Designed miniproteins, single chains, continued (2). Designs and how they scored, part 100

Each design is a single chain, and the fold is of that chain. pLDDT is the mean over its residues in the fold that is shown.

## One batch from the design tools (miniprotein)

Design m7698
Fold by ESMFold2-Fast:
Structure m7698 (fold): chain A 110 residues (1-110)
Amino acid sequence: SPIDEARRHLAEGVQALEAGDYEAAVKHFERAIKLAEQSDSPEALVLKARAYVLLGKAYKKLGDTEKAIEYFQKAIEYAEQAMKSPDPRLQEAARDILEEAKKLLEEVKK
């Protein structure tokens, strides 16, 4: 499914990020977002929020503070939307992403 493919790209992007291959990480996270965009489900909103946090982290490592801020803000927006899900597991995942994105946004603005 597009969501399963998006999760695979998210995992591959995290591996690239940990390896210091920030440009490869960006491409994987952008692909994960594009695949998740094919669904309007709450699960797709959580996946997009997570991908935007990771995309912001990658751009911060690349020295692009402006893009890092933009993507952390998008992560907050999608996480807040996902918090409206009636599924407690998706609400918990969205809350954790929201807290991380807010913390990273404050750190990058310093």
Scores: mean pLDDT 90

Design m7699
Fold by ESMFold2-Fast:
Structure m7699 (fold): chain A 65 residues (1-65)
Amino acid sequence: AELAAKIRAVIDEAEKLTGKEISDEEKDEIVELVLEGKVEEAAKKLSEKTGLSVEKAKALLKRVL
């Protein structure tokens, strides 16, 4: 789905901005959480992987939605 690709791109950008590496499996997990409407949980996972605050991770994900 087009939305899944956009969410993946945001995760890749967060990875690049923070210099933290996220595995493809972990990226897929975050994409699935967003697609399920679990944005808060997705933001928490992205925060854990990148070191971004949950608030910043949530804002990034919401820009695509």
Scores: mean pLDDT 82

Design m7700
Fold by ESMFold2-Fast:
Structure m7700 (fold): chain A 113 residues (1-113)
Amino acid sequence: MSIHEVIEEILRLLSTLSDEQREEAIARIAQALGDWLASHAATLTPEQRAALRRFIVGFVNVVQDFRDTGDLEKALAELHALADETFATLSPEQREALLALLRRILEDLKAWA
């Protein structure tokens, strides 16, 4: 599963959750991404750390906008662009580690949907 496919499935599952479950899911996703960034901070360049912070903040903002607007196509386009920008800054090993984390988040969300 590509990063685009994982993001699409995460966003689709978030759209099936109640408002309360969605708020909890978004907070959990932000926490998991933040924890991953913190655990890898020593191996990341300043540029990679900045890109990952933008990804985390951008992800939360896009999903919150999607909650308010229901515009799935817009949300997917924005998250795909953000993911492409972030992945371009990462090494192959870092890309695989982040993708594995996103897949784990997706499986956690499936248990709630």
Scores: mean pLDDT 81

Design m7701
Fold by ESMFold2-Fast:
Structure m7701 (fold): chain A 61 residues (1-61)
Amino acid sequence: MSEEEKARQLVLKAAKAILDGDYETAMKYLDEALKINPDSVAARNLKAYVEALKAGKPFPG
């Protein structure tokens, strides 16, 4: 199992946490994913999305 695969699994867990409304858990998974793969566009985009949701802004598509 590669580190990239682990980062992808963390991104999927973060997405599930977002669907459950658990933004703190989502942020933890995204931080772990970015620690493994800082160039992950998916992890960066989801982190920005969660931050926008916490700030009460609609995600600018």
Scores: mean pLDDT 78

Design m7702
Fold by ESMFold2-Fast:
Structure m7702 (fold): chain A 55 residues (1-55)
Amino acid sequence: LKEEAERYTQKAVEALKAGDVDTATRYAMKAVNLYHQADDDEGLEKALRAVEAAA
């Protein structure tokens, strides 16, 4: 779960850099759901910071 969430976070960041906000939002939402299922609040916070830095 955590590894899959990290992959979706990376895809969201890449989509933001490409200017594809819709795709980035979809990947970010999937990552959030996966981190929530894994009960990894710290991982979720790191992912949100990475997306904010890319935006």
Scores: mean pLDDT 77

Design m7703
Fold by ESMFold2-Fast:
Structure m7703 (fold): chain A 96 residues (1-96)
Amino acid sequence: NDEKEIELIKRWLEALAQVSKEPKYKELAERIAKTKTVEEVAEVIKEYVEKTDDPEDLATLLVMFERLEEEIPDLSPEIKEAKKFVEEKVNELLKV
């Protein structure tokens, strides 16, 4: 199931990069394409999230996780942790 999670994330981010034409998403997709484990995927996502100040960017990543949960209800703990990290960063940036 880890392989399916990694493949779905790779495909989704590649599609995002092609549609958005944003250099940041192309870079993220290329980094994820080089990963082989869910731990490596989670690390790349967390590093990206730490460096972004754009709430729309984080919301886009949350949409990816929602789509993954529709296809794979029981995501790996590492990917679930990465989703939680994105949610916490969104809450941080949206504080009034």
Scores: mean pLDDT 83

Design m7704
Fold by ESMFold2-Fast:
Structure m7704 (fold): chain A 76 residues (1-76)
Amino acid sequence: AVSISGAPTGTMARKEVGDTITLHFPDPAERESAARLGIEDGATGVVKKVIDVGNGIVAYLVDFGNGEHVVLARAV
């Protein structure tokens, strides 16, 4: 099939090292866990490393100014 519908313009698919991210935790349990680490919903940080944790799951090592924390891609 010769369809060009799969070529959208946009940079929002994935974060890279040096990108600034804003966290969003739709699950209250994840917000509670993040808060215990000093990270709030809506917190911003800089990506230091992109981590492939297996099974197609990606995580980011993010520096929020108070330390580096691993954040799952679904939280961004």
Scores: mean pLDDT 64

Design m7705
Fold by ESMFold2-Fast:
Parts: sequence; structure tokens; C-alpha cells
Structure m7705 (fold): chain A 69 residues (1-69)
Amino acid sequence: SELDEIEAEYKKQVAELQKEYMDKVDAIENDTSLSPEEKRQKISQVSQDYSARIGKLNAEYRERRAEAL
């Protein structure tokens, strides 16, 4: 069904965003050129970006489901 396709796409996009978030955090934590304070600041920025992107994806998912009903 259209709803099943919308849900499958949403879950895939969530998983992709989670992987990008984890990869970015790992890259920051393993960067020997950064101080502990710089790492905290960069991880905070990545976390805020991730939250915003998930929020947008959730809003799009809700709109697509509403239109399909």
C-alpha cells in the first residue's frame, strides 16, 4: 500500500541519518588534532543538526501519511 511505502521510505531515511550522525561523531572523536573542548562543541553541533533533520523528516512523514488518507 502507499502507506507501507511511505513508512518504508521513512524508516530507511531515519536509518541513513542515524548512520551519518554516528559516522560524524566517530570522526570527531578520533580526530587527534582537536582538543576535548573542540570535540564537545563539534559533537554538540552535529547533534543539533541531526535533531533538526529528524524533525523535518518526521514532519514530512506526517504530511505524506495525511495526504494518503
Scores: mean pLDDT 88

Design m7706
Fold by ESMFold2-Fast:
Structure m7706 (fold): chain A 62 residues (1-62)
Amino acid sequence: MSEEEFDKEVEVALLEIQAAIAKRHGDLEGAIKYYEKLREVTKDDPELVAQAEADIAALKAQ
């Protein structure tokens, strides 16, 4: 595995953790921002982009 791939995986994991923490604390705006960053980091992966967009839509519909 390349260093670039490893760094991307770590960033994705950290953003997912931050989004989950924000959701648990009722910080919907913070959670949305972390999912938007996740979407940007995973923009080369259509499945991950779709998952992030679905999470953003669900939070906005709350």
Scores: mean pLDDT 78

Design m7707
Fold by ESMFold2-Fast:
Structure m7707 (fold): chain A 61 residues (1-61)
Amino acid sequence: GRFSEAQQQALARYASRAVAGEDTEGALARATEIAAAAGADAEAFRAQLEASVAFQRARAA
């Protein structure tokens, strides 16, 4: 799906914070709720966030 620049930056910040703070579940749940409320790209948005968290974890290891 298409995400605004601000949404992409928010996803990256949430992913980085989640990995650093071990709040991955909270960040994923919150972002998924926001995407679901938006309707159109909920599945793609969640997949993008999960990929971002996985990428940040791999980089931190």
Scores: mean pLDDT 63

Design m7708
Fold by ESMFold2-Fast:
Structure m7708 (fold): chain A 77 residues (1-77)
Amino acid sequence: KEEGEVYLALGEIAYAIGDYETAVKMFEKAIELLKDDPEAVAIAYELLSKAYEKMGQTDKAEEYRKKAEEIRKSLGL
């Protein structure tokens, strides 16, 4: 899961510098690699939601926000 965590970190760096397209790609790769870790997937969905919001893609932002909320609810968070 170290590889997926690296992609999360790379996505956060891309987001911080305003490269939202790269952030989305990194977070999508992180989700693929971290699929067996629901808490990490929820974090990645939340970050995807924020990146899509910055890109003006409000429908996708809300979709991923809801996915993160559903996972957190299932985990009692």
Scores: mean pLDDT 84

Design m7709
Fold by ESMFold2-Fast:
Structure m7709 (fold): chain A 56 residues (1-56)
Amino acid sequence: GAAAGQAAATELAERLATRALLLGRISPEQASEVGKRAETMTSEEEARALVEEALR
């Protein structure tokens, strides 16, 4: 369901953003923005695209 997809998307985005932050590839501010936007995502695919955008 949408709620389950949203939870999975949020978890994936947070994990990818945390890894990117630890590797110095994004700022803490970018990681926070990814987490905030991930709460509106309904799929893991959207979450991956969001993190990829932050890494540009």
Scores: mean pLDDT 75

Design m7710
Fold by ESMFold2-Fast:
Structure m7710 (fold): chain A 62 residues (1-62)
Amino acid sequence: SEEVLKAAEERVKYLESEKEYELAIETLDGVIKVAESQGDEELVEKLKKLKKEVEEKLKELK
């Protein structure tokens, strides 16, 4: 669970450095679905928070 969150954060950080914000959001959506299927509610909440942060960064590019 903690390893999954850390891996997701590292991947998102890399994609943000490449300005691939939409791909970062899509990646997080995939990880969220897996976490939801496993019943890991705490991980789902943390991933959704990370997704909102990426979405806000994307909005600032408009």
Scores: mean pLDDT 83

Design m7711
Fold by ESMFold2-Fast:
Structure m7711 (fold): chain A 58 residues (1-58)
Amino acid sequence: MLAEAVEDTTLVGAELTLVKKGERLEILREYSDGFALVRSLATGHVGLVGLDALRPVE
């Protein structure tokens, strides 16, 4: 599932990756606590982010 960052945020994984508002991400898994495992389409980095920072896109 594709999503777009609605605000500047940080992916938390093996390293911290800054994601800017408007950047597109692929949602790999959603967790019950309001977090998602995502992949940045710009960098390929995988990490956790809050679902409130994302908007689904088709």
Scores: mean pLDDT 80

Design m7712
Fold by ESMFold2-Fast:
Structure m7712 (fold): chain A 60 residues (1-60)
Amino acid sequence: SKEKEEKIKLANYYRNLADVYEMLADALDAQPENRELGEKYRELAKKYREMADKLIEEVK
């Protein structure tokens, strides 16, 4: 269904965002002055993965 396809697209978008935030956090890991920002990016990555997982569960 179109609704199922749109949820899968949105889930993929959130997974891509999570990957980007993890890469940003990893890049900041070498910069002690940016530790708090790095931790915030890791929290955002986790949140977007959880949102993606919920969407995928809804389309089972």
Scores: mean pLDDT 86

Design m7713
Fold by ESMFold2-Fast:
Structure m7713 (fold): chain A 55 residues (1-55)
Amino acid sequence: MKEEIIKDFLEEYEKTKGNIFEAIRNTARRYLERGVDPRLITEAIIEAKKIYKKK
């Protein structure tokens, strides 16, 4: 699940032309609607941001 959220966040980030706030909003909304734990969503986005900066 966490890897899925990370992948979707990175795809959303490209779709929003690098608008990180839109990417966070769109990704979080999608997974919250699916009933995913908000803590897991937050942790996955933090991990994705670290991966994005390193790669």
Scores: mean pLDDT 76

Design m7714
Fold by ESMFold2-Fast:
Structure m7714 (fold): chain A 76 residues (1-76)
Amino acid sequence: DEKAVELLKIAEFYLKKGLEAYRQNKYEDAISYFEKAIKYFEEAKKLSTDPELQQKANEMIEYAKKLLEEARKKLE
C-alpha cells in the first residue's frame, strides 16, 4: 500500500526531527515532533493491510511514546 508507506516515511521524518531537537535540549520542539510522528505511524498502521508494516508501525509508536515521556520529564 503506497499511501501507508508514504505515511511511514513522514512519521520517520518527524521522529528524526524530534530526536534532533531532543539532542539540542529543545524539549518543547521534541515533544511536538514526537506527537506528529506517533500520529502518522498510527495512520500508516490503520491504512495498511500488511502485517509486517503494521508490526513495524507498532514498534515505532512504542519507541516514539517512550521518547515523548522522556522529553516531557525534562520539562518537569
Scores: mean pLDDT 89

Design m7716
Fold by ESMFold2-Fast:
Structure m7716 (fold): chain A 68 residues (1-68)
Amino acid sequence: VSEEELDREVLSALGLIYLAIGKMDAEKGDYDGAIESYRKAIELFEQAGDTEGAELARKNLEEVEKKK
């Protein structure tokens, strides 16, 4: 793989990690922490070109914002 492809894969993987952190924060009632993590996940997925991941993160962000 090229360096560009490696960077995209790394960014997408990091986006998944932040998505998971956001879900954990939301489960424990830390909605501010969840929002921060979901925003970071969206940014990372967008940088990776991972439209599906970005959409998932946005959907989770919207659900948490409704509870705040």
Scores: mean pLDDT 81

Design m7717
Fold by ESMFold2-Fast:
Structure m7717 (fold): chain A 86 residues (1-86)
Amino acid sequence: MNKKEFDLEVDIALVEMQIAILKRQAEKVTDPEVREKILKLIEEASKLVDKARQALKEGNYDEAEKLITEARKKVDEAQKLLDEAL
């Protein structure tokens, strides 16, 4: 595996782990409107991660990096909402 491919694979795995943690923590949010917003961001991030994995598999490293960066922004927004709600 080349270094760029390895670094992207690690980044994707870390974002997937963050999504799993956020999904579990979202169950603790008692405000249904805030919970819905968090879950929507998690769903959007998950779709971006799936696309990033496909781009990586196809050797499109620039697209994979762009998609995983977008996924991280969604994860960061969900984490901020979660931290404010708990």
Scores: mean pLDDT 86

Design m7718
Fold by ESMFold2-Fast:
Structure m7718 (fold): chain A 96 residues (1-96)
Amino acid sequence: MLDVLVAISLARMGVSVGRLAARKAGEEEAARLLDEAIELVDRAEEAARAGDLEAAAEHLREAAEKVRRAAEAASGELAEDLRSLADRLEALADEL
């Protein structure tokens, strides 16, 4: 349980860093999608704390989709980093 919450917290940090990078680059659409992804990761954490790992996994998959869409709206290194982050969110969901 603690390991799951730590993993979700690290995922949230990754999305937050990506959002800051998108805002600094003027990538407004990517930043908006990453704001939506953070809300979904927060919902995943709430579900995990309640012991609902199935709901947590669903929210993480939805967050991964938002991050993947943000990668499509972004350019260069940010787009590559966001694709990697989306893959990691999806892998985390599959392990729950």
Scores: mean pLDDT 87

Design m7719
Fold by ESMFold2-Fast:
Structure m7719 (fold): chain A 70 residues (1-70)
Amino acid sequence: GEEGARAVRELFRLRVRAAERGELSAEEEARAEELGRIVEENRDELTERALAEVEAELRALRAARAAARA
């Protein structure tokens, strides 16, 4: 599925942006959550490596959001 692969690439780009800026905007955070849903919907079509990378990026993003609220 091309949709899953696109979602992985977009999540990676958002993560790079977060690293460069220190944080994501509310719109970028909402987009990251949507991309995570798309990845889950396409789970069976992704490689183990791609799934692990996406999972790590989503965990890091959610941890950063939780830290920002504290």
Scores: mean pLDDT 74

Design m7720
Fold by ESMFold2-Fast:
Structure m7720 (fold): chain A 56 residues (1-56)
Amino acid sequence: DKDLQLQAKISQEVAAKYREEVEAASRRGRESGDVLGAKLPVLQRINREANERLEK
């Protein structure tokens, strides 16, 4: 379905855009001992942006 194809495309584009931020958050998390907590804000931003693009 066109909607599923659009969702997949948007998810890939947003993930690519935030790839460096996710890597940076992972590095910070390893230094603090909480990788998951450091990544959560970035993952939340990715999810939010993907949802905003889907509302287009």
Scores: mean pLDDT 76

Design m7722
Fold by ESMFold2-Fast:
Structure m7722 (fold): chain A 96 residues (1-96)
Amino acid sequence: MSPEELLEKGVEALKSGNYDEAIKYFEEAIEKGDPLTRARAYLLLGIAYLNKGKYEEAIEAFQKAIDAVDESTPEGELLRALAAIGLAIAKNILKQ
């Protein structure tokens, strides 16, 4: 299965509320993917952890997404912005 197919499978698992399966697919995409695929996978991993109520793990995943993006590309800038929003949400929940 390609890293892109793993991301698709993970997104379908997220849509069905199967967060543990989604996490597994995103972790496999991180292992096998190029830098852009890894950035996408970390963003989605953070979203899965947020939905599971694992806020510390979500913070780590969103931070790794930010660190993995190529900010010189439009997609990298968008991924970084989305990860920064997720990071802010997770941090705000932990402060409450």
Scores: mean pLDDT 85

Design m7723
Fold by ESMFold2-Fast:
Structure m7723 (fold): chain A 114 residues (1-114)
Amino acid sequence: MEVLFDGSGVSQEDLDEVERRMREHVAVALVRKDGKKIAEFVARSPEEMRELIERLRKLLEEHQPDSVVLGFRADAPLELVLEAVELIRSHPNVKSFVLLTSPELARALEARAR
């Protein structure tokens, strides 16, 4: 697994939880505000990933979380991964953001982000 973006403020326990859930889910989102877990979303398919992104968008607007961990399995559609990353990066309230993914997906993300 690769850790991308600023890992400051994210606990090892949260990283371990997301990495465990990635074994059974193509996407995982763990969201905290003031140290409290306010949401955890999982997706098993691209359709569920779109639903996860929409739930995440609403949560960011309504609750202004300060920490997000996103986990994506290697088979996650790159377009949806990029959409989720751009969504988090567009929200100034998120001070701690970690993306966990495979080395292959990490390279693809870097190539497309440039």
Scores: mean pLDDT 80

Design m7724
Fold by ESMFold2-Fast:
Parts: structure tokens; sequence; C-alpha cells
Structure m7724 (fold): chain A 61 residues (1-61)
């Protein structure tokens, strides 16, 4: 289960999932924990990348 969750996140957020996040996703999935905090963290990283491309600060959603 944990490995499948990691692969799903890698597919959704390519290049943004670090080794530390992979372990966090795996642990949370194996424990049946809510994955929303990990999704929020990855969305924040995606916004950082968008800010670099735009050269403008974006508000966290």
Amino acid sequence: MGDAAVKAFEAAYPGLVTDELREEIKRAAENGENLQPIVDKLLEKAMEEAEKIRGVKLEKV
C-alpha cells in the first residue's frame, strides 16, 4: 500500500517528491492516516515553482 501511494504521488507531482516525503507518504498510508497534509505540502512546492516562473509571490491556497 505505501509503495503504491508513493508512486501515485510521484505521478501527480513529478520531481517534487523527495526521499523524506516518500517515507512520510509510505508511513501515513501504512498507518491509515490522512494524506491531506502531504498533498498540501506538495501543492506549496508546486506554487514555489510557479512563483519562480512568474517572478511573482503567490498566496498559499
Scores: mean pLDDT 71

Design m7725
Fold by ESMFold2-Fast:
Structure m7725 (fold): chain A 68 residues (1-68)
Amino acid sequence: SEGLRKAALEILGLVREKDSELAKKVRDIFLRHADDPELAKREVLKLLEEKDSELAEKAREIFERHLS
């Protein structure tokens, strides 16, 4: 999905600025679920909610912009 690719690039940039190790884990989720945008979104948001609720909210908005 083009939308998923755009969302992934934007979210990875945002997460990497704050936490490079967390960004690697987020990247792994996007790679595992490249063909399933809804599952990629669910797993990324779950991980971010556990680690940083502010990053999770920003990521949710990015997903909504690119997957709507």
Scores: mean pLDDT 86

Design m7726
Fold by ESMFold2-Fast:
Structure m7726 (fold): chain A 51 residues (1-51)
Amino acid sequence: SISELQKEVRKLAEEAFKTDDPELVEEAYRAMRKLQEARKKATPEDIEKEI
């Protein structure tokens, strides 16, 4: 779900700043891309629930 993707982005961003790991920064960026794609495909109900 979009909510799960938002949580994943937040967790990866927090870990990236804690570890200074550029690989985790890249993973956070990839998760953001997945979130954007999910929002493009979401129904009005899904979008409204997560905004």
Scores: mean pLDDT 71

Design m7727
Fold by ESMFold2-Fast:
Structure m7727 (fold): chain A 80 residues (1-80)
Amino acid sequence: EKKVIVKTVVLDENGNILYESEEEEIPWELFIELLRDLEELGIPFEVTVNGKTYKTVEELEKVTLKDNEKVELTLTVPKQ
């Protein structure tokens, strides 16, 4: 039911921007499933919502979001 507007930023290990997406509308449940897949693969991520940054799905699931809340997803490419 709830949707979020997600902007994805991909960084290298030195903090250089490798990729930056446009804002995309995604169902909140699907976004959480994508983050769970990242955790299972061992890919570190950060999610920033309303000025606060979360690094785990467990903490994000505790957040109450508005419909169409803006969210920034930051992914860091592994060292190799």
Scores: mean pLDDT 80

Design m7728
Fold by ESMFold2-Fast:
Structure m7728 (fold): chain A 61 residues (1-61)
Amino acid sequence: GRVIARAVAPLPKLSEEELALREGDLVEILEIVDEEFARARSLRTGEEGLVPLSVLEVVSE
């Protein structure tokens, strides 16, 4: 199934590669890039970008 995670902290958009998130936003994890980052899509905005794994909590797999 799709891997869905929740943002446990807000994430400001600091670069064009990054995904902006509010605390509690749900994202679909598209790809694990490395030990620190995933590529994800926001279910609220539909935007894609890099997200630190440290701000994500997996809620569905």
Scores: mean pLDDT 82

Design m7729
Fold by ESMFold2-Fast:
Structure m7729 (fold): chain A 93 residues (1-93)
Amino acid sequence: ALELVREAVEHLEKALEAAKNGDYDTAIEHARRASELLREAYKKTGNPELERVAGIAELARQALENGDIDTAIKYLEEALKMAREVAEKLEKE
């Protein structure tokens, strides 16, 4: 599951960079991939933190699709922070 979470972190980083650069289509795609990877990690581990992070990444994608860029950036930053914290915990176990 750690590899899925690490890949989701990379997609969240790319989504955040794309959103800040005005590349919203790229940001939407990376946010979607991150949410899917986090859901897969949740299915394998049952860790509720992964389901929560996946939900926040999905909210970021929806905000991007609605043109609410400031809200989307906030959700992407929160999802990225939480995903990194989960990855660190999984590396220690």
Scores: mean pLDDT 87

Design m7730
Fold by ESMFold2-Fast:
Structure m7730 (fold): chain A 53 residues (1-53)
Amino acid sequence: KEEIQKKILEIAREKLDEWLKENPNASLGEILKAVVDSTVEAEKEVQEELKKK
């Protein structure tokens, strides 16, 4: 369970870092949206991995 949370955070962070690199002048609202979107996407990826097991 703890490993799942760590994986979600790692993937979300990678996605957010890529988004921020492409959007250096993003507004606070856009950054917050990117954080939410990155977290949701990361959670989906981890859940898909778990379903394959």
Scores: mean pLDDT 78

Design m7731
Fold by ESMFold2-Fast:
Structure m7731 (fold): chain A 62 residues (1-62)
Amino acid sequence: SLLEKGREAYEKGDYEKAVKYFEQAIKENPTPEAYTLLAKVYFDLGELEKAREYLDKAIELM
């Protein structure tokens, strides 16, 4: 799945690919899990405002 590909990219430190896969997953089916994973990537990149925005979107879908 796109979420699995995103997680594999994230674990390898390929944040650009991780973002791309998680964004595609969100476009196909927006889920709290997909938004939370994208937020985690942005948190690790130090993009705290983007991380917060995506976490808020995850909560909105719960």
Scores: mean pLDDT 86

Design m7732
Fold by ESMFold2-Fast:
Structure m7732 (fold): chain A 72 residues (1-72)
Amino acid sequence: MDKEVELALELMKIAIADIALRNGKLSEREALELKIEHLERAIRLAEELGDEELAARAREELARARAELEAL
């Protein structure tokens, strides 16, 4: 698969997890666990593509999601 397409799909999955949480389809823990998984993949893909700005932003979101999960 094209790495740019894979990155786009991982970013979409993060957005879907947030939407599912907002609509009560996922618990807060489930949504955070999914976001962590897809953020880790998005960081790898962004780094491979040389998108350092996106990788840095994704790392910030990952750190925030992990902190929120620990606070549950």
Scores: mean pLDDT 86

Design m7733
Fold by ESMFold2-Fast:
Structure m7733 (fold): chain A 72 residues (1-72)
Amino acid sequence: SEEELLELATERAILKALKKALEYKKSHPDATIEIEVKEGEEVTATVKTEDDEKVFTVSIKEEKEEVLKELA
């Protein structure tokens, strides 16, 4: 269903954004990670230190397209 496809795409986007944030955090161990989901659009992971902020964005729409390719 389209709902299941959106859920899978959202889960993948969250995992990808978190993976990127965690990789960056390896060199910034005191940093905090914040995840924000914009339904059907994107997932943003923000890695925040005292002196810097690094933002990673993953498109839910692009992840949905990848899921569709895997099902074909």
Scores: mean pLDDT 84

Design m7734
Fold by ESMFold2-Fast:
Structure m7734 (fold): chain A 93 residues (1-93)
Amino acid sequence: PAPMTPGGAAVAEGGALAAREAAAAGNGIKAAAAGAAGAGGGAGADLATAKGDAEAARRAGEGAAAAGEAAGSEEGARAGREGGRAAAEAAAA
């Protein structure tokens, strides 16, 4: 069975939260959509092919972080970066 990627799950959750926050604020509709797409992509990758793929999880984290920054969400950006790094380190360990 594929190994668990807890960082990937955290990245997906952080990205989804950032997207919801941006949408609720009504700020940067494009950024909110990008955040939601990044979160969905991350979750899909984690589930379908990337349960053990630290690089996919890291890329999802980078996407969520970029979307968070574009939306002006420092929390979303940090969550994405930390999640991606944690997932990469977990896979390397």
Scores: mean pLDDT 52

Design m7735
Fold by ESMFold2-Fast:
Structure m7735 (fold): chain A 55 residues (1-55)
Amino acid sequence: MTIEERSERIGESARESSMTDAGASEERAEKTGENAEKLTKEHLEKGTNESLPLP
């Protein structure tokens, strides 16, 4: 699977989770999802998806 697909799924999950919580607006939930997607994409772009355990 691609880095983009995985980060999108994490972002969408974060958005839906925020909407479920009391007090979270649609705008806030979207922002939370976008932030989660961006951070996940950056993390995966550093090659952590196939990182070997280092001592």
Scores: mean pLDDT 67

